Designed miniproteins, single chains, continued (3). Designs and how they scored, part 11

Each design is a single chain, and the fold is of that chain. pLDDT is the mean over its residues in the fold that is shown.

## One batch from the design tools (miniprotein)

Design m8347
Fold by ESMFold2-Fast:
Structure m8347 (fold): chain A 65 residues (1-65)
Amino acid sequence: HMEELEKALKELETIRQRMLDAVAAGDREAFQQAAKEAIDLSLKYKLFEKGHEIARDKVAALEAA
């Protein structure tokens, strides 16, 4: 569902803002934590997006047949 993808993208934007805020504050620990969360969410997003595309294409093929 696209709603989950939109939520993931908004979470990435929030994490990116937290990273920028941490850099401005000189908070190295907060920056590293936010960066790790961004990487983890990015990997989850790619897996979710790929699975959804495959499922959608299969459904469309069956409906066309």
Scores: mean pLDDT 68

Design m8348
Fold by ESMFold2-Fast:
Structure m8348 (fold): chain A 77 residues (1-77)
Amino acid sequence: MSEKDFSELSEEEKEKYLKELKELIDTLSEEMRELGVSEKTIEKIEELLLKKIEELNNDEDRDKVGEEIQKIIDEEK
């Protein structure tokens, strides 16, 4: 799934991808809460991940999303 462009995925594949991404986001959110990150910061990161969902299928863009997440955490601490 991660190597396919999101816009080229079937409706069924998009649903599976979104479900897996939501589970990953939920896991990340819990980990961030354990690190003392605020709910507002967690919400911003969740919004970023959902906004970038179409780009997350590209290997380079996954790294960029990770950098943006780290930036949000660092700026909101």
Scores: mean pLDDT 68

Design m8349
Fold by ESMFold2-Fast:
Structure m8349 (fold): chain A 95 residues (1-95)
Amino acid sequence: MMDPSVADKLFNQGVVYMGQGKYDKAKDYFKKSIDIYIKSLGKDHPKVADGYNGLGKVYYKQGKYDDAISYYDKALKIKPDFGGAKGNKKKVIKS
């Protein structure tokens, strides 16, 4: 049985890989984390929004701005008050 704590570990490892510039590994780990969060907590859970925000940040660092905006919009659909995702989306549009 996939425990949400496994998804927390995968998410945190994605953050570490992103900080190291290992963007493909970061995306893989965020995607795995999102899949487990959806299965264990539901597709509209705030932790799923955190995962989408993480993917958006990785795509932004890769210069893939349309993908970054798409993932920030997925995060905002779940958490409309998600200031981090809203601010990150605005930064992409101005870059």
Scores: mean pLDDT 84

Design m8350
Fold by ESMFold2-Fast:
Structure m8350 (fold): chain A 95 residues (1-95)
Amino acid sequence: MERFRELVRRAIELLIGLGQVAELLGDEEYAEKAYEIADKLEEALENGDREEVLKYIEEGVKLAKELAEKYPDNEKIKELLEELERVRREIEELA
């Protein structure tokens, strides 16, 4: 399904962006976790495993929420979280 693939790739882009912001903040642990989830989403997409996609997008949203709580004044993290939650809802509808 083309729309499902597009949404998962968007989630991967958002998680890479989250990792980059975490790196700029000196938060290497959160950067590593964001990149790991992005890699797992890519793998799940290649395998056609919708259950793994749903699992890892949920982990990605959770990570973004934790970062937003840790850095409440960072507008970019808030934007990335809002976009990830939107993409997650659309993925769940198509899964």
Scores: mean pLDDT 86

Design m8351
Fold by ESMFold2-Fast:
Structure m8351 (fold): chain A 75 residues (1-75)
Amino acid sequence: SAEEIKEKQKQINRTQAFLEAEETSLQMLAYMLNRSSDPESVKQQKLNQFTKKHQQNVSELQQQIQQLETELQNL
């Protein structure tokens, strides 16, 4: 129905907003670490850990969008 199509489009838009938030979070962390007085090894460890989680989150969100788009095509 038109209502189901509209709801799926809403879900896709929300998930895309989460992808944008992930990129903003990575940029903010890089900015904060650049201004930190922590030892370089500690900064690098924090950046590596966050980047790994960021890549996983982005991958999962992209898979969710693909699934929602497939569901939308089948409506």
Scores: mean pLDDT 87

Design m8352
Fold by ESMFold2-Fast:
Structure m8352 (fold): chain A 97 residues (1-97)
Amino acid sequence: MVIIAIGSGPNTIDDARQVIDQQLSQGRQVSILTTRTSTDGDDILSQLQQDYSDQPVSFGTPRTLTPQMIGALSNSDGIEVIPVGGSSTQQQVQQGL
């Protein structure tokens, strides 16, 4: 299982689509979560839900991830967490590990 942690950045949605498509092409189960508690995060998730409505993609709640939650998910057997977004998103994932 792959969890894609979506943060902020100018190309975040396009980067997220690229990662999702790559993981789905490998037959992996994909779950999408956001590190943001903002309108921008909601807009990204809503667009991805529309883009992948017929694909084996799940959208997680809570909408916002903490570094502690990311660390717990990354330490779970068979779960991989991939950060998508700017440097702050990548730092949150690294600090959670």
Scores: mean pLDDT 66

Design m8353
Fold by ESMFold2-Fast:
Structure m8353 (fold): chain A 66 residues (1-66)
Amino acid sequence: DNIKKVLEHLLKRLEELGVEDSVLQKIRDYLSLPSSVQLEDLSQQLGISKEEVKKRIELLLQQLKD
């Protein structure tokens, strides 16, 4: 799932930056949630449709691979 891939990449970057284990654990806990729940939350937080969230996540994932 693209959302999980973006969050996993973010988690790796935060680990490299030496962010506290408590913060890293919260992200790991969020990663354990179903993708549908993550998509709903992001749609609400960003004020955009779930389809637009998916599109933006795909673009972000492509950028993170660079």
Scores: mean pLDDT 71

Design m8354
Fold by ESMFold2-Fast:
Structure m8354 (fold): chain A 71 residues (1-71)
Amino acid sequence: SQQEIEKLKQQLEEVKKQIQKLLDEYKDNPIERDMQLALSTLNVYTGVNNTPLSQLRVKEEELKKKLEELS
């Protein structure tokens, strides 16, 4: 329903904001930021979600999947 889609969009926005906040912690060290991004990508694909960034990225993918199913 439209209400379900709207709720999922709001949840996705919140997750994206949390990811951005974590990445902003590395704004003065772009090498470390890139390494953390690479590790989080690997963690998502390997099923390892034991870092805060990886957990948020798994959540983001779940929300995107649900939105695609409803759209």
Scores: mean pLDDT 76

Design m8355
Fold by ESMFold2-Fast:
Structure m8355 (fold): chain A 78 residues (1-78)
Amino acid sequence: DKEKFADALMKLGIDYEKEGNYEKSAEYFELAAQLYEDIDPKKAAEAWERASKFYTLAGNEDKAQELRKKAEELRKKA
C-alpha cells in the first residue's frame, strides 16, 4: 500500500524531528511528499512544506526554496 508507506515515512520524519536530526527529518518528509503527489496532493503539499522547513534548519536553503515552490504549486491545484 503506497499510502501506508508514505504515512510511515511521515512518522519517521516526525521522529527524527523530535530527535533534532533535521537532515534526516527533511529527507523522510521529501520521500513521503514524492509518494503522496499522485495519491493526495494536500498531504504532498504538507510534506513538501515540512521538508522545506527542515532543509532550512539543516542549512540547505536552496533545497528548501525548491520544495517550498513544489508545495505552493500543489496548493494552487487543490
Scores: mean pLDDT 85

Design m8356
Fold by ESMFold2-Fast:
Structure m8356 (fold): chain A 83 residues (1-83)
Amino acid sequence: MKDLEEAIEILRKVDDPMVQLTLATSLAAAKNRKLPDSDEQLQQMIDEGQQAIKEIKENPDLPVEKKQRLALKIGDLKSIILA
């Protein structure tokens, strides 16, 4: 998914060690992450991941703490795509 990869690349360009570590850890964990058992929780993860992509692409100047949280949502969305 092009939008996901673009959001990942934007986060990789952030000059903050915690954002970089969070993104790398989230993406590495994505392949082995167990997905939620409920369709409602799975849909929530998809919606939150898509919203995270939008926020990263539309506002690259977000605070580093928010970028760290968005990196976790990106990892969750990657887990769903890899399943």
Scores: mean pLDDT 79

Design m8357
Fold by ESMFold2-Fast:
Structure m8357 (fold): chain A 62 residues (1-62)
Amino acid sequence: MIDKIIEALRAVGKEKVTVLEAIDVLAEVRGPLSAEEVQAIADAADEDGFVTLEQVEEVLRS
């Protein structure tokens, strides 16, 4: 299931997404994220507020 989410993000031609975009995509596919999952994605963001697809996958596998 995680692989399909990562493929969907990659299919739109993005190597990285904003924290809000990552949360929205994940919530649409699997349902609402917990506050801890949201925080983990936010903590994985770079200084510009972007997360890589690999970082999103890592959070979901934790």
Scores: mean pLDDT 70

Design m8358
Fold by ESMFold2-Fast:
Structure m8358 (fold): chain A 70 residues (1-70)
Amino acid sequence: SALHEALRERAAENGGRLSPQQVIDLLVEHGFNRTIATYLVNELLQQKGRDTLSLEEAIEVAERLEELKK
């Protein structure tokens, strides 16, 4: 919830888009591992052929990290 709210706020500041660094830093701030967060963000960007994430894509990364935690 707090992470999703932070992601929404950052996306709103940037016309609905988030930089990889913004997403990674927010994920780490909310207790996720930096190496895994970086890997998943970069994998998604490579698959999409883009340099930025949508809010929905940032949330997808957060959900994948939560699954990998256990």
Scores: mean pLDDT 84

Design m8359
Fold by ESMFold2-Fast:
Structure m8359 (fold): chain A 80 residues (1-80)
Amino acid sequence: GLKEAIEAARETARREIEEAEKDENLTVEKAIGLTLRVIGAGLDAALQNNVDIRDPEFAKAISEAAKEVLKAGMEKVEKR
């Protein structure tokens, strides 16, 4: 259900942040791509679990997860 969909998105975000932090040649384009993967994974999990994508808890969790990935990626790009 909702919890499973949110957890799938958060797990994807954790993995994408690890990928970003380990990529010494990370570009803005790739950082955006990693962020979009989190959104895509969250939407796919919502559809598989019959979760309304308009659910406020779901929307907030996906937005926060995506924002964390983008922030980590952009900070990595700037520190190069």
Scores: mean pLDDT 83

Design m8360
Fold by ESMFold2-Fast:
Structure m8360 (fold): chain A 66 residues (1-66)
Amino acid sequence: SLLSDPNFTEDVLLAKEVLELEKDPSLKKYLSDEKIAQLYARYEELKKTKPEFVELAEKQKLVLPP
């Protein structure tokens, strides 16, 4: 189950962070180039291995487990 993944919250938040940077690239100025590169690399791997987490991150009414 998607919700039984121990990294569910972290992975969804990672996808959200990348999507927010894509929506507003000016936010990149608050992050180092290395941090941005690492976020995008992890996001690409997440899209390949767990595409459903990326889909959840794109929803307006996202409910994360506690």
Scores: mean pLDDT 70

Design m8361
Fold by ESMFold2-Fast:
Structure m8361 (fold): chain A 76 residues (1-76)
Amino acid sequence: DKEIEELAEKAVRKIEEVTELLLAGKSPDDPEVVELAKEAEKAAKEIGAKAPTSEVAREALRRVLRAIAEGAERLA
């Protein structure tokens, strides 16, 4: 399921970039941070729409949630 895998990779990369920018002292309202966060959210929503009927989509969501949790831990 190439489409779901590509969406997951995109979301994870954007989440990691947001985390790095915030750790570097960028504001959450910085246009670069906002843009990356919106792109990650869009990809996650597309995966989420497929999760009820797709194990690949559920696994992809677990990857995205792990990236968010890891980012939150690093920012704590």
Scores: mean pLDDT 83

Design m8362
Fold by ESMFold2-Fast:
Structure m8362 (fold): chain A 92 residues (1-92)
Amino acid sequence: APAPLTPEQAAEIARKAAERREEIEAELARLEEELADEPPEVREIALEAARRIYELIQRAIEAAEAGDNEAAAEAINEIGRVQAEAAARIAA
């Protein structure tokens, strides 16, 4: 299994996410349109996961800006878990 992100690595990822904040928000809005042709259950799972990931990205950015690199790392590691759970639900 890959090692958990260090607080320093998480802070760097959060800074890059902050620079791309408007792009990430636009990608989320576009995702709803891209998933329109998917079965409703798959679309709902994917959109729920995407919204949760966006919330975690915001938490990571805010934590890194406050100097709380550990909280930023926790938020970024949680993104991986949310992605894995959503993929498993869609595959089932």
Scores: mean pLDDT 78

Design m8363
Fold by ESMFold2-Fast:
Structure m8363 (fold): chain A 99 residues (1-99)
Amino acid sequence: AARVEALVAEATRLAAELTGAGRAEVEDAVAHLSKRLPGELAAEYVLAMARLAKELAEGLPEEEVEKRRLELEIELLRRVEGEEAEEEFRRKLEERKAE
């Protein structure tokens, strides 16, 4: 509980600075992800995305931001559902690139 609150607070601070989004929008994002993920992992992911948005604003190329975002999603999937889920997700991404 305390860890999730700390992650939400930091994500809210970054989101407000970068996009004008408030705490409610950060909490909604965590709640949406928590339908599929443990709450702490959902909060960690939202914070990681907020930090990546800050790096984009500070001059990180959009291509690199998208690559890091995708790797964050893949790592999260591996942590929740294991290596087979990561492999299936990567396979579906390659199929979508071919479309």
Scores: mean pLDDT 74

Design m8364
Fold by ESMFold2-Fast:
Structure m8364 (fold): chain A 77 residues (1-77)
Amino acid sequence: SQLLKELEEVMSLFPNFSEEEQRRALETALATVRRYAEENGDQALLAQVEALEERFRANPEQVEEIFLELLALVKQS
């Protein structure tokens, strides 16, 4: 619940972020959710985060779409 609230707060600020700030926000969010998945032994969430990390690496322009998908994953966890 706290993780979800933090991610929702960051997403609400996205319209005020530069492209560089949006990318840094996603990098931080991915790292945070990865750590959460590892600490909770959530292998399904970890695999999904790794897939989003790979997509972000290949398609950095999709930062908003990837952030929304990460947020949806955390809501389902």
Scores: mean pLDDT 86

Design m8365
Fold by ESMFold2-Fast:
Structure m8365 (fold): chain A 69 residues (1-69)
Amino acid sequence: MDLVEQARELLREGRELFRQGDLDGALDKYSEAEVLATQAVQQNPDDEEARQVLEESRQGTREVMEALR
């Protein structure tokens, strides 16, 4: 199972849901992406793409939390 590819797909889904105003759905997808990206980074710390997806998922979560104020 390709954790980085799965995390990228979840990140894209989270962005789409955020654009549509589904903040709960976006948060769910970003949280799932963060979990998978974290696992990928822990398995291979040199995986630049995994680190990138992890940072982007965390950024997405922050943006959703700001919108939920």
Scores: mean pLDDT 84

Design m8366
Fold by ESMFold2-Fast:
Structure m8366 (fold): chain A 76 residues (1-76)
Amino acid sequence: SEAEAALEALRRRAAERLGEEAAEALRRMLEEALRLYEKALSSTDEEEKERYLKRLEELEEEFGELARRWLEEAGL
């Protein structure tokens, strides 16, 4: 699929800069974010939409923590 091809392309580029393990973690987080976004867009239930959006916010915070760790490991 188009999304799978895009995620693999992003993973490969990230692997060149951050290494394979960090790239795979990034790919999984982006895949989850896309899944949650799609569910939020397709949902007709307001409470269900809020639940998916809240999980997206939590995932954004998790990404921020991982990004800080990757920068610290790089000596930045």
Scores: mean pLDDT 76

Design m8367
Fold by ESMFold2-Fast:
Structure m8367 (fold): chain A 52 residues (1-52)
Amino acid sequence: MDDREKADKFIEENREELLKMNDEQLQNFINTFNTPDARGYARVRLLHLRSG
């Protein structure tokens, strides 16, 4: 499974919970991904989610 696809699915399914997280909790979530590419992708997706 592509880590990027896994990140997208998790973010979409957990959108409300992720919106409630502070910056430290979001960074901890990002750190669960195995590759720098997946971590970078998840970070950008979460920034877009928070920015509207």
Scores: mean pLDDT 75

Design m8368
Fold by ESMFold2-Fast:
Structure m8368 (fold): chain A 63 residues (1-63)
Amino acid sequence: NLSKTELANLAVDIAKENPNASQEEIVQKTVEKAEELGHDVTEEDIKLIRDAVRATEAYKKAL
């Protein structure tokens, strides 16, 4: 299983690779990629991924 840090980093990387995707599309892509890597995605993981995606958008706007 992936750590919380690895899941958050995966979400950030996918967000950066998909600048035209919506936040929900990035969340879905991150969940799918985590599952491909053998991680059993929980509801708590989905919340963490969604929060990381929102934080990444705020971070990009601040730069």
Scores: mean pLDDT 78

Design m8369
Fold by ESMFold2-Fast:
Structure m8369 (fold): chain A 125 residues (1-125)
Amino acid sequence: SSLLDQAISVLDEIRRLAEEAGDVYIAHLADQAKYLVQLAKNSTNTDLKLKLLQRALELVQEIRDIVQDALDGRSASAIARRHNISVAAARAVLALSRETLERLLDLSQQAIELLQQAIQQLQSS
């Protein structure tokens, strides 16, 4: 599999895990990142590929940062303020089990590494 195919697979796993746990916000970010990676994969324009992958990377970094804040025990109001999301969305993330949050953190880090490698490969071409 290409780096982009691997990233798509990991992002789809994040989306499924979040949805199964009752979280809509992380699932939406993962789905948006996945679509951007799919668009990048189908593009023949290197500049457009880079812009799409950089935007996907930003979304996955947001997932990592929200999950890390939840693992660090930050309040719903602190998470909502930091990430510019509703308190309800922040509460949904905080309702996730520690095991689910740790798995989401691991998967988000894997997706970040794959996207960074894909970006680096395109910039070196």
Scores: mean pLDDT 91

Design m8370
Fold by ESMFold2-Fast:
Structure m8370 (fold): chain A 74 residues (1-74)
Amino acid sequence: RRELLEEAIRLAQRAPPPIALLLQGAASFVLAGDDEAGRELVERARALLETLPLTPAQRRAAEEAIRLVEEAIA
């Protein structure tokens, strides 16, 4: 779980700053035990993935970071 969240933070850094900040925040809240705050930030990051222009590599990194945060919460 901890290793999933650390990997999510690392992958999030490859995304554009608005998405990177939301996903790093989500992983940090889940690491601190605040799963609800983590879910809210993941939801906001998903909304931005639909509206922001992303390279395929940036999209894959953001989607994998989201997957790892959700896996850590589950």
Scores: mean pLDDT 83

Design m8371
Fold by ESMFold2-Fast:
Structure m8371 (fold): chain A 91 residues (1-91)
Amino acid sequence: IEELIERARELVEEGTVESLREAVKLLKEAVKKVFNEKDKKKALEYARRIVEVASRAEREAEKLGDLELQIEASVVLVAAASIIAALKSEE
């Protein structure tokens, strides 16, 4: 999970349409893996990091004018934020 998030961060910093598409793909995979993370504290930490990277990807996609990529990044951001909300509602 951590490697996927860090790789996605690097790709977002490259700031090209191709690198952002790959970053969003890796973030989607990270979200799926966080759903299966049994350690709630680690799951929460990973979900927060995914929100950070997905938010940056959305902003970079907006600068490039790629609406489809903006929507894809926003979907990942919402999914990760929903995981955070669900985990916090437990306690």
Scores: mean pLDDT 80

Design m8372
Fold by ESMFold2-Fast:
Structure m8372 (fold): chain A 80 residues (1-80)
Amino acid sequence: SLDDIRQRATELVDEAARLLVQMQEAGAPQDVLDRMAGLLLRMQELQAQIEASTDLEKAEELLKEIERLLEEMRKIVEEA
C-alpha cells in the first residue's frame, strides 16, 4: 500500500541519517561526509515526492531509487 511505501521510505532515510552521524562521529574525511550528505539529501527529496504522491506505481519507483541510494551509502561505509 501507499502507507507501507511511505513508512518504508521513512525507515530508509532514517537509516541513511544514522550512517552519516556514525561516520561523522568516527572522524571520516570531509569529502566522504560531503558525498554521504549529498546522498541523504537526494533520499529526502525522493521521500518528499513519495509523501506528495497518490500514485502507487510512482511511489514504488521512487522507493526503489531510495533503496539504491542507501545501498550506495552502505558501500561508502564498508569501504571506509
Scores: mean pLDDT 89

Design m8373
Fold by ESMFold2-Fast:
Structure m8373 (fold): chain A 61 residues (1-61)
Amino acid sequence: MAFSELVNEVIKLAVKLYVDEGKSKEQALEIGREYLKKKGATDEQIEESLAMAELALRYAA
């Protein structure tokens, strides 16, 4: 999967978990981290993607 697709997918996942499923921001980001690990993302890609997801969650709240 292209890095841009990984970023988009983890943002969508985190927003769904936080907004629709009532998970905490911390829980949504941790689930996103595990998702990225399963997709074979590097540590750098995981941290960058989760930073973007956290930013998206701030605007979703």
Scores: mean pLDDT 80

Design m8374
Fold by ESMFold2-Fast:
Structure m8374 (fold): chain A 96 residues (1-96)
Amino acid sequence: VKEIEDTAESAIRAIEALGARGKAQPDQAEQLIEELKRMAEMGIASLEGLAQTIALKGSPEEAEEAKKVADRESERLRQTAERLIAEVRAAVAAAA
């Protein structure tokens, strides 16, 4: 499960960096928002893939735990992406 948590943390840091760039570069904000959305989607897919890999190699108990952690981290990643997109859009509106 640590691999799922570490992967989620890396994905969150990546989308936070994209959000910061979007706020700093309002003229690039729409492109960065689309990249942020894509990165969040890919992050969620990676978490699901890791949980499936653990399920194939591990015990049923390990599979269940991996799925719960992946579901929790996927939700956190989704919520973080939504917040960052809103922040970037607010910064663009303020810069106009």
Scores: mean pLDDT 84

Design m8375
Fold by ESMFold2-Fast:
Structure m8375 (fold): chain A 86 residues (1-86)
Amino acid sequence: MVADLRAYGQALIEAAVAEMKARGYSQALIDAVRAEMQAVLDRVVAEAEALPDTPANLERLRQQLQAAVMDIMIRADLRAAQERAR
């Protein structure tokens, strides 16, 4: 479970970083968002270590990671818009 979550989470983070680069976000913003996503992944992995290794727990934690990454990306879009306005 933990290894599967780390692999899934890293894939989500790298996909998000690639999208931010494609959209022309600043390197400082990309670095900050990557760090925020990594902190969420580390937290979800810590939660996984306290749970039974079941497919149901893995699926729920994957969905939790995806939702958290989406929320971070929405907030990153707002930060990027603010940088462009300044």
Scores: mean pLDDT 83

Design m8376
Fold by ESMFold2-Fast:
Structure m8376 (fold): chain A 85 residues (1-85)
Amino acid sequence: SPADRARALIAQNKARAAELRSKTTDPELLARIDQLLARGDEADAEIDRLEAQNASRSELLLAEARVATLQMDLSVLEREFDKLQ
């Protein structure tokens, strides 16, 4: 389902963000990682609310799309981190 896919992406993004967080002491990178983690928590809460409200398939697909933008932002941060190593 779109909700299951969104949750899988959120979990994957949180794991990747946590790995980056463990590899840096740069306060600017840590702040950006913490912002991405907070966005992941907000996305989890949104998926939970949508399921509790028996939301439409189109609403769940929009939520999945929003999680994809979070994944893209994390990929940008990962590339920036790699250039510093």
Scores: mean pLDDT 83

Design m8377
Fold by ESMFold2-Fast:
Structure m8377 (fold): chain A 82 residues (1-82)
Amino acid sequence: MLEERVLELAEEVRKAGLISISLEQVRDILENGSEEQKNALKMYIAVSYYSLRKEGERAQKLIKESLKDPSVAEKEILKLME
């Protein structure tokens, strides 16, 4: 479920031209990456999604919080799943 949601958000922001990473690379990092790489990817996608929604203040807050606690991005993606 989380992996599927990350891929869905990545496709939306990729179609908008906001990310340069491919969906194949996203999937590879989620399956085979380190915890640090997975957390950085989740942050990148969540921040890009908030930017797509024109929620720049929320995107900046997420960046600040993710630098202090790498797990914050996963929690944000789970909130976006509802």
Scores: mean pLDDT 78

Design m8378
Fold by ESMFold2-Fast:
Structure m8378 (fold): chain A 70 residues (1-70)
Amino acid sequence: NVALAKELIERTAALLRRYLEGADREAVLAEYEALRAEYADVEVEVTPELVALNEELLARLKPLAEAARA
């Protein structure tokens, strides 16, 4: 699962970087949801880097997702 873990880390890092650079939050959120769906049924190795990046991205985007539902 090294290839899948590497791809997931790279794609998550790219999303986080785009978000931090002021990209459209709705577009980043949609892309993140698509990424989650893509890997939902795939057994991927969990690395400290992936965990840290995913947690930061979720912390930044989750409040926006909640606001969109209101």
Scores: mean pLDDT 68

Design m8379
Fold by ESMFold2-Fast:
Structure m8379 (fold): chain A 64 residues (1-64)
Amino acid sequence: NKLEEALKNTKSKDVLTRLKAIETLIDLGDYKTALEELRRLMRSKDEAARLGASSLYASFLSLS
């Protein structure tokens, strides 16, 4: 189940795993959860998480 795996991976300690999980949620049409997780990462203490999430959020807005 891709949705279940993506939801699980949003809680990963690895930033790249979390970002890929959010991309999967967008692909599956779960925009609400994807946006909530993006906003969480954008407010993270981890600079890599903030930068990655900001980039992905900008890409999402371009498609909307």
Scores: mean pLDDT 82

Design m8380
Fold by ESMFold2-Fast:
Structure m8380 (fold): chain A 80 residues (1-80)
Amino acid sequence: TEEERAREIEEEGRRKLEEGRRLAEEDPVKGAQYLRESAQEFEDQAVRLLAEGDEYAGRVAAEQARRLWEEAERVEKEAA
């Protein structure tokens, strides 16, 4: 279902965020890079889902991308 797909996307987004934060503790540059790459993956997924007509899951994927971009910016600012 759309709800199941959206939930899987949300859980994957949480895992990527946690991993990015873990990497950033050891190396902020690598952590920020991982978070940016993960954000781009979710943006690409959102575009595909919206094209397929899965508007709900597409919006959830876009939200995961936004959160990952925000965390990458935060990590970069803290490392400066």
Scores: mean pLDDT 86

Design m8381
Fold by ESMFold2-Fast:
Structure m8381 (fold): chain A 90 residues (1-90)
Amino acid sequence: MEEELRRRAEEGIRRVEERLRELEPLLEDEESRRLLELARRNLERAREALRRGDYLTAEIEAGVAELALAVLETILRQKKEEEEKKKLLE
């Protein structure tokens, strides 16, 4: 069903957009910024695919962006935990 495929693609894109908005203010280093840029590039490809009616490609590209953001979130969490641990040991 074309409508269902479109809705899944739109939902994936929306999740990525929301997560990007949440994570972007937390970036403090070049590695984290590169991962955000990777996610942003895949999000743009997802939007372009959606505009063309290529809902499967849009869903896949949004999924790749979501994975990049999950990796970024893990890195940010690990950096925060290491900083807190360092402060407790000093």
Scores: mean pLDDT 81

Design m8382
Fold by ESMFold2-Fast:
Structure m8382 (fold): chain A 98 residues (1-98)
Amino acid sequence: TKGQEYLKKYEETGDKKDLAKAYAELGKAYLEAGLGKEAEKQLKKVKELAGKDSEIVKEFLEYSIDIGVEELKLAVEKRLDEIEKRQKEGKEKIKELE
């Protein structure tokens, strides 16, 4: 819906930034659906239309951290904690055998 509003604005203005906003909203919808690869394709289009350092790209990346990337980061941190616990248990067993 928001993507359709920005697309209509692009048809009226001819401003590539409005088209970039339409692709950004589509990318956000893909992120919420768990479709990260499809979201990445939309981000590539946003970068091509608005530039890599644009506010639209920055807002998209901040949204991706909140929705997808942060969940993945937390999962990775949990795995690292489990590995450290197993290594500590291994060292204690070696100490009991010495």
Scores: mean pLDDT 70

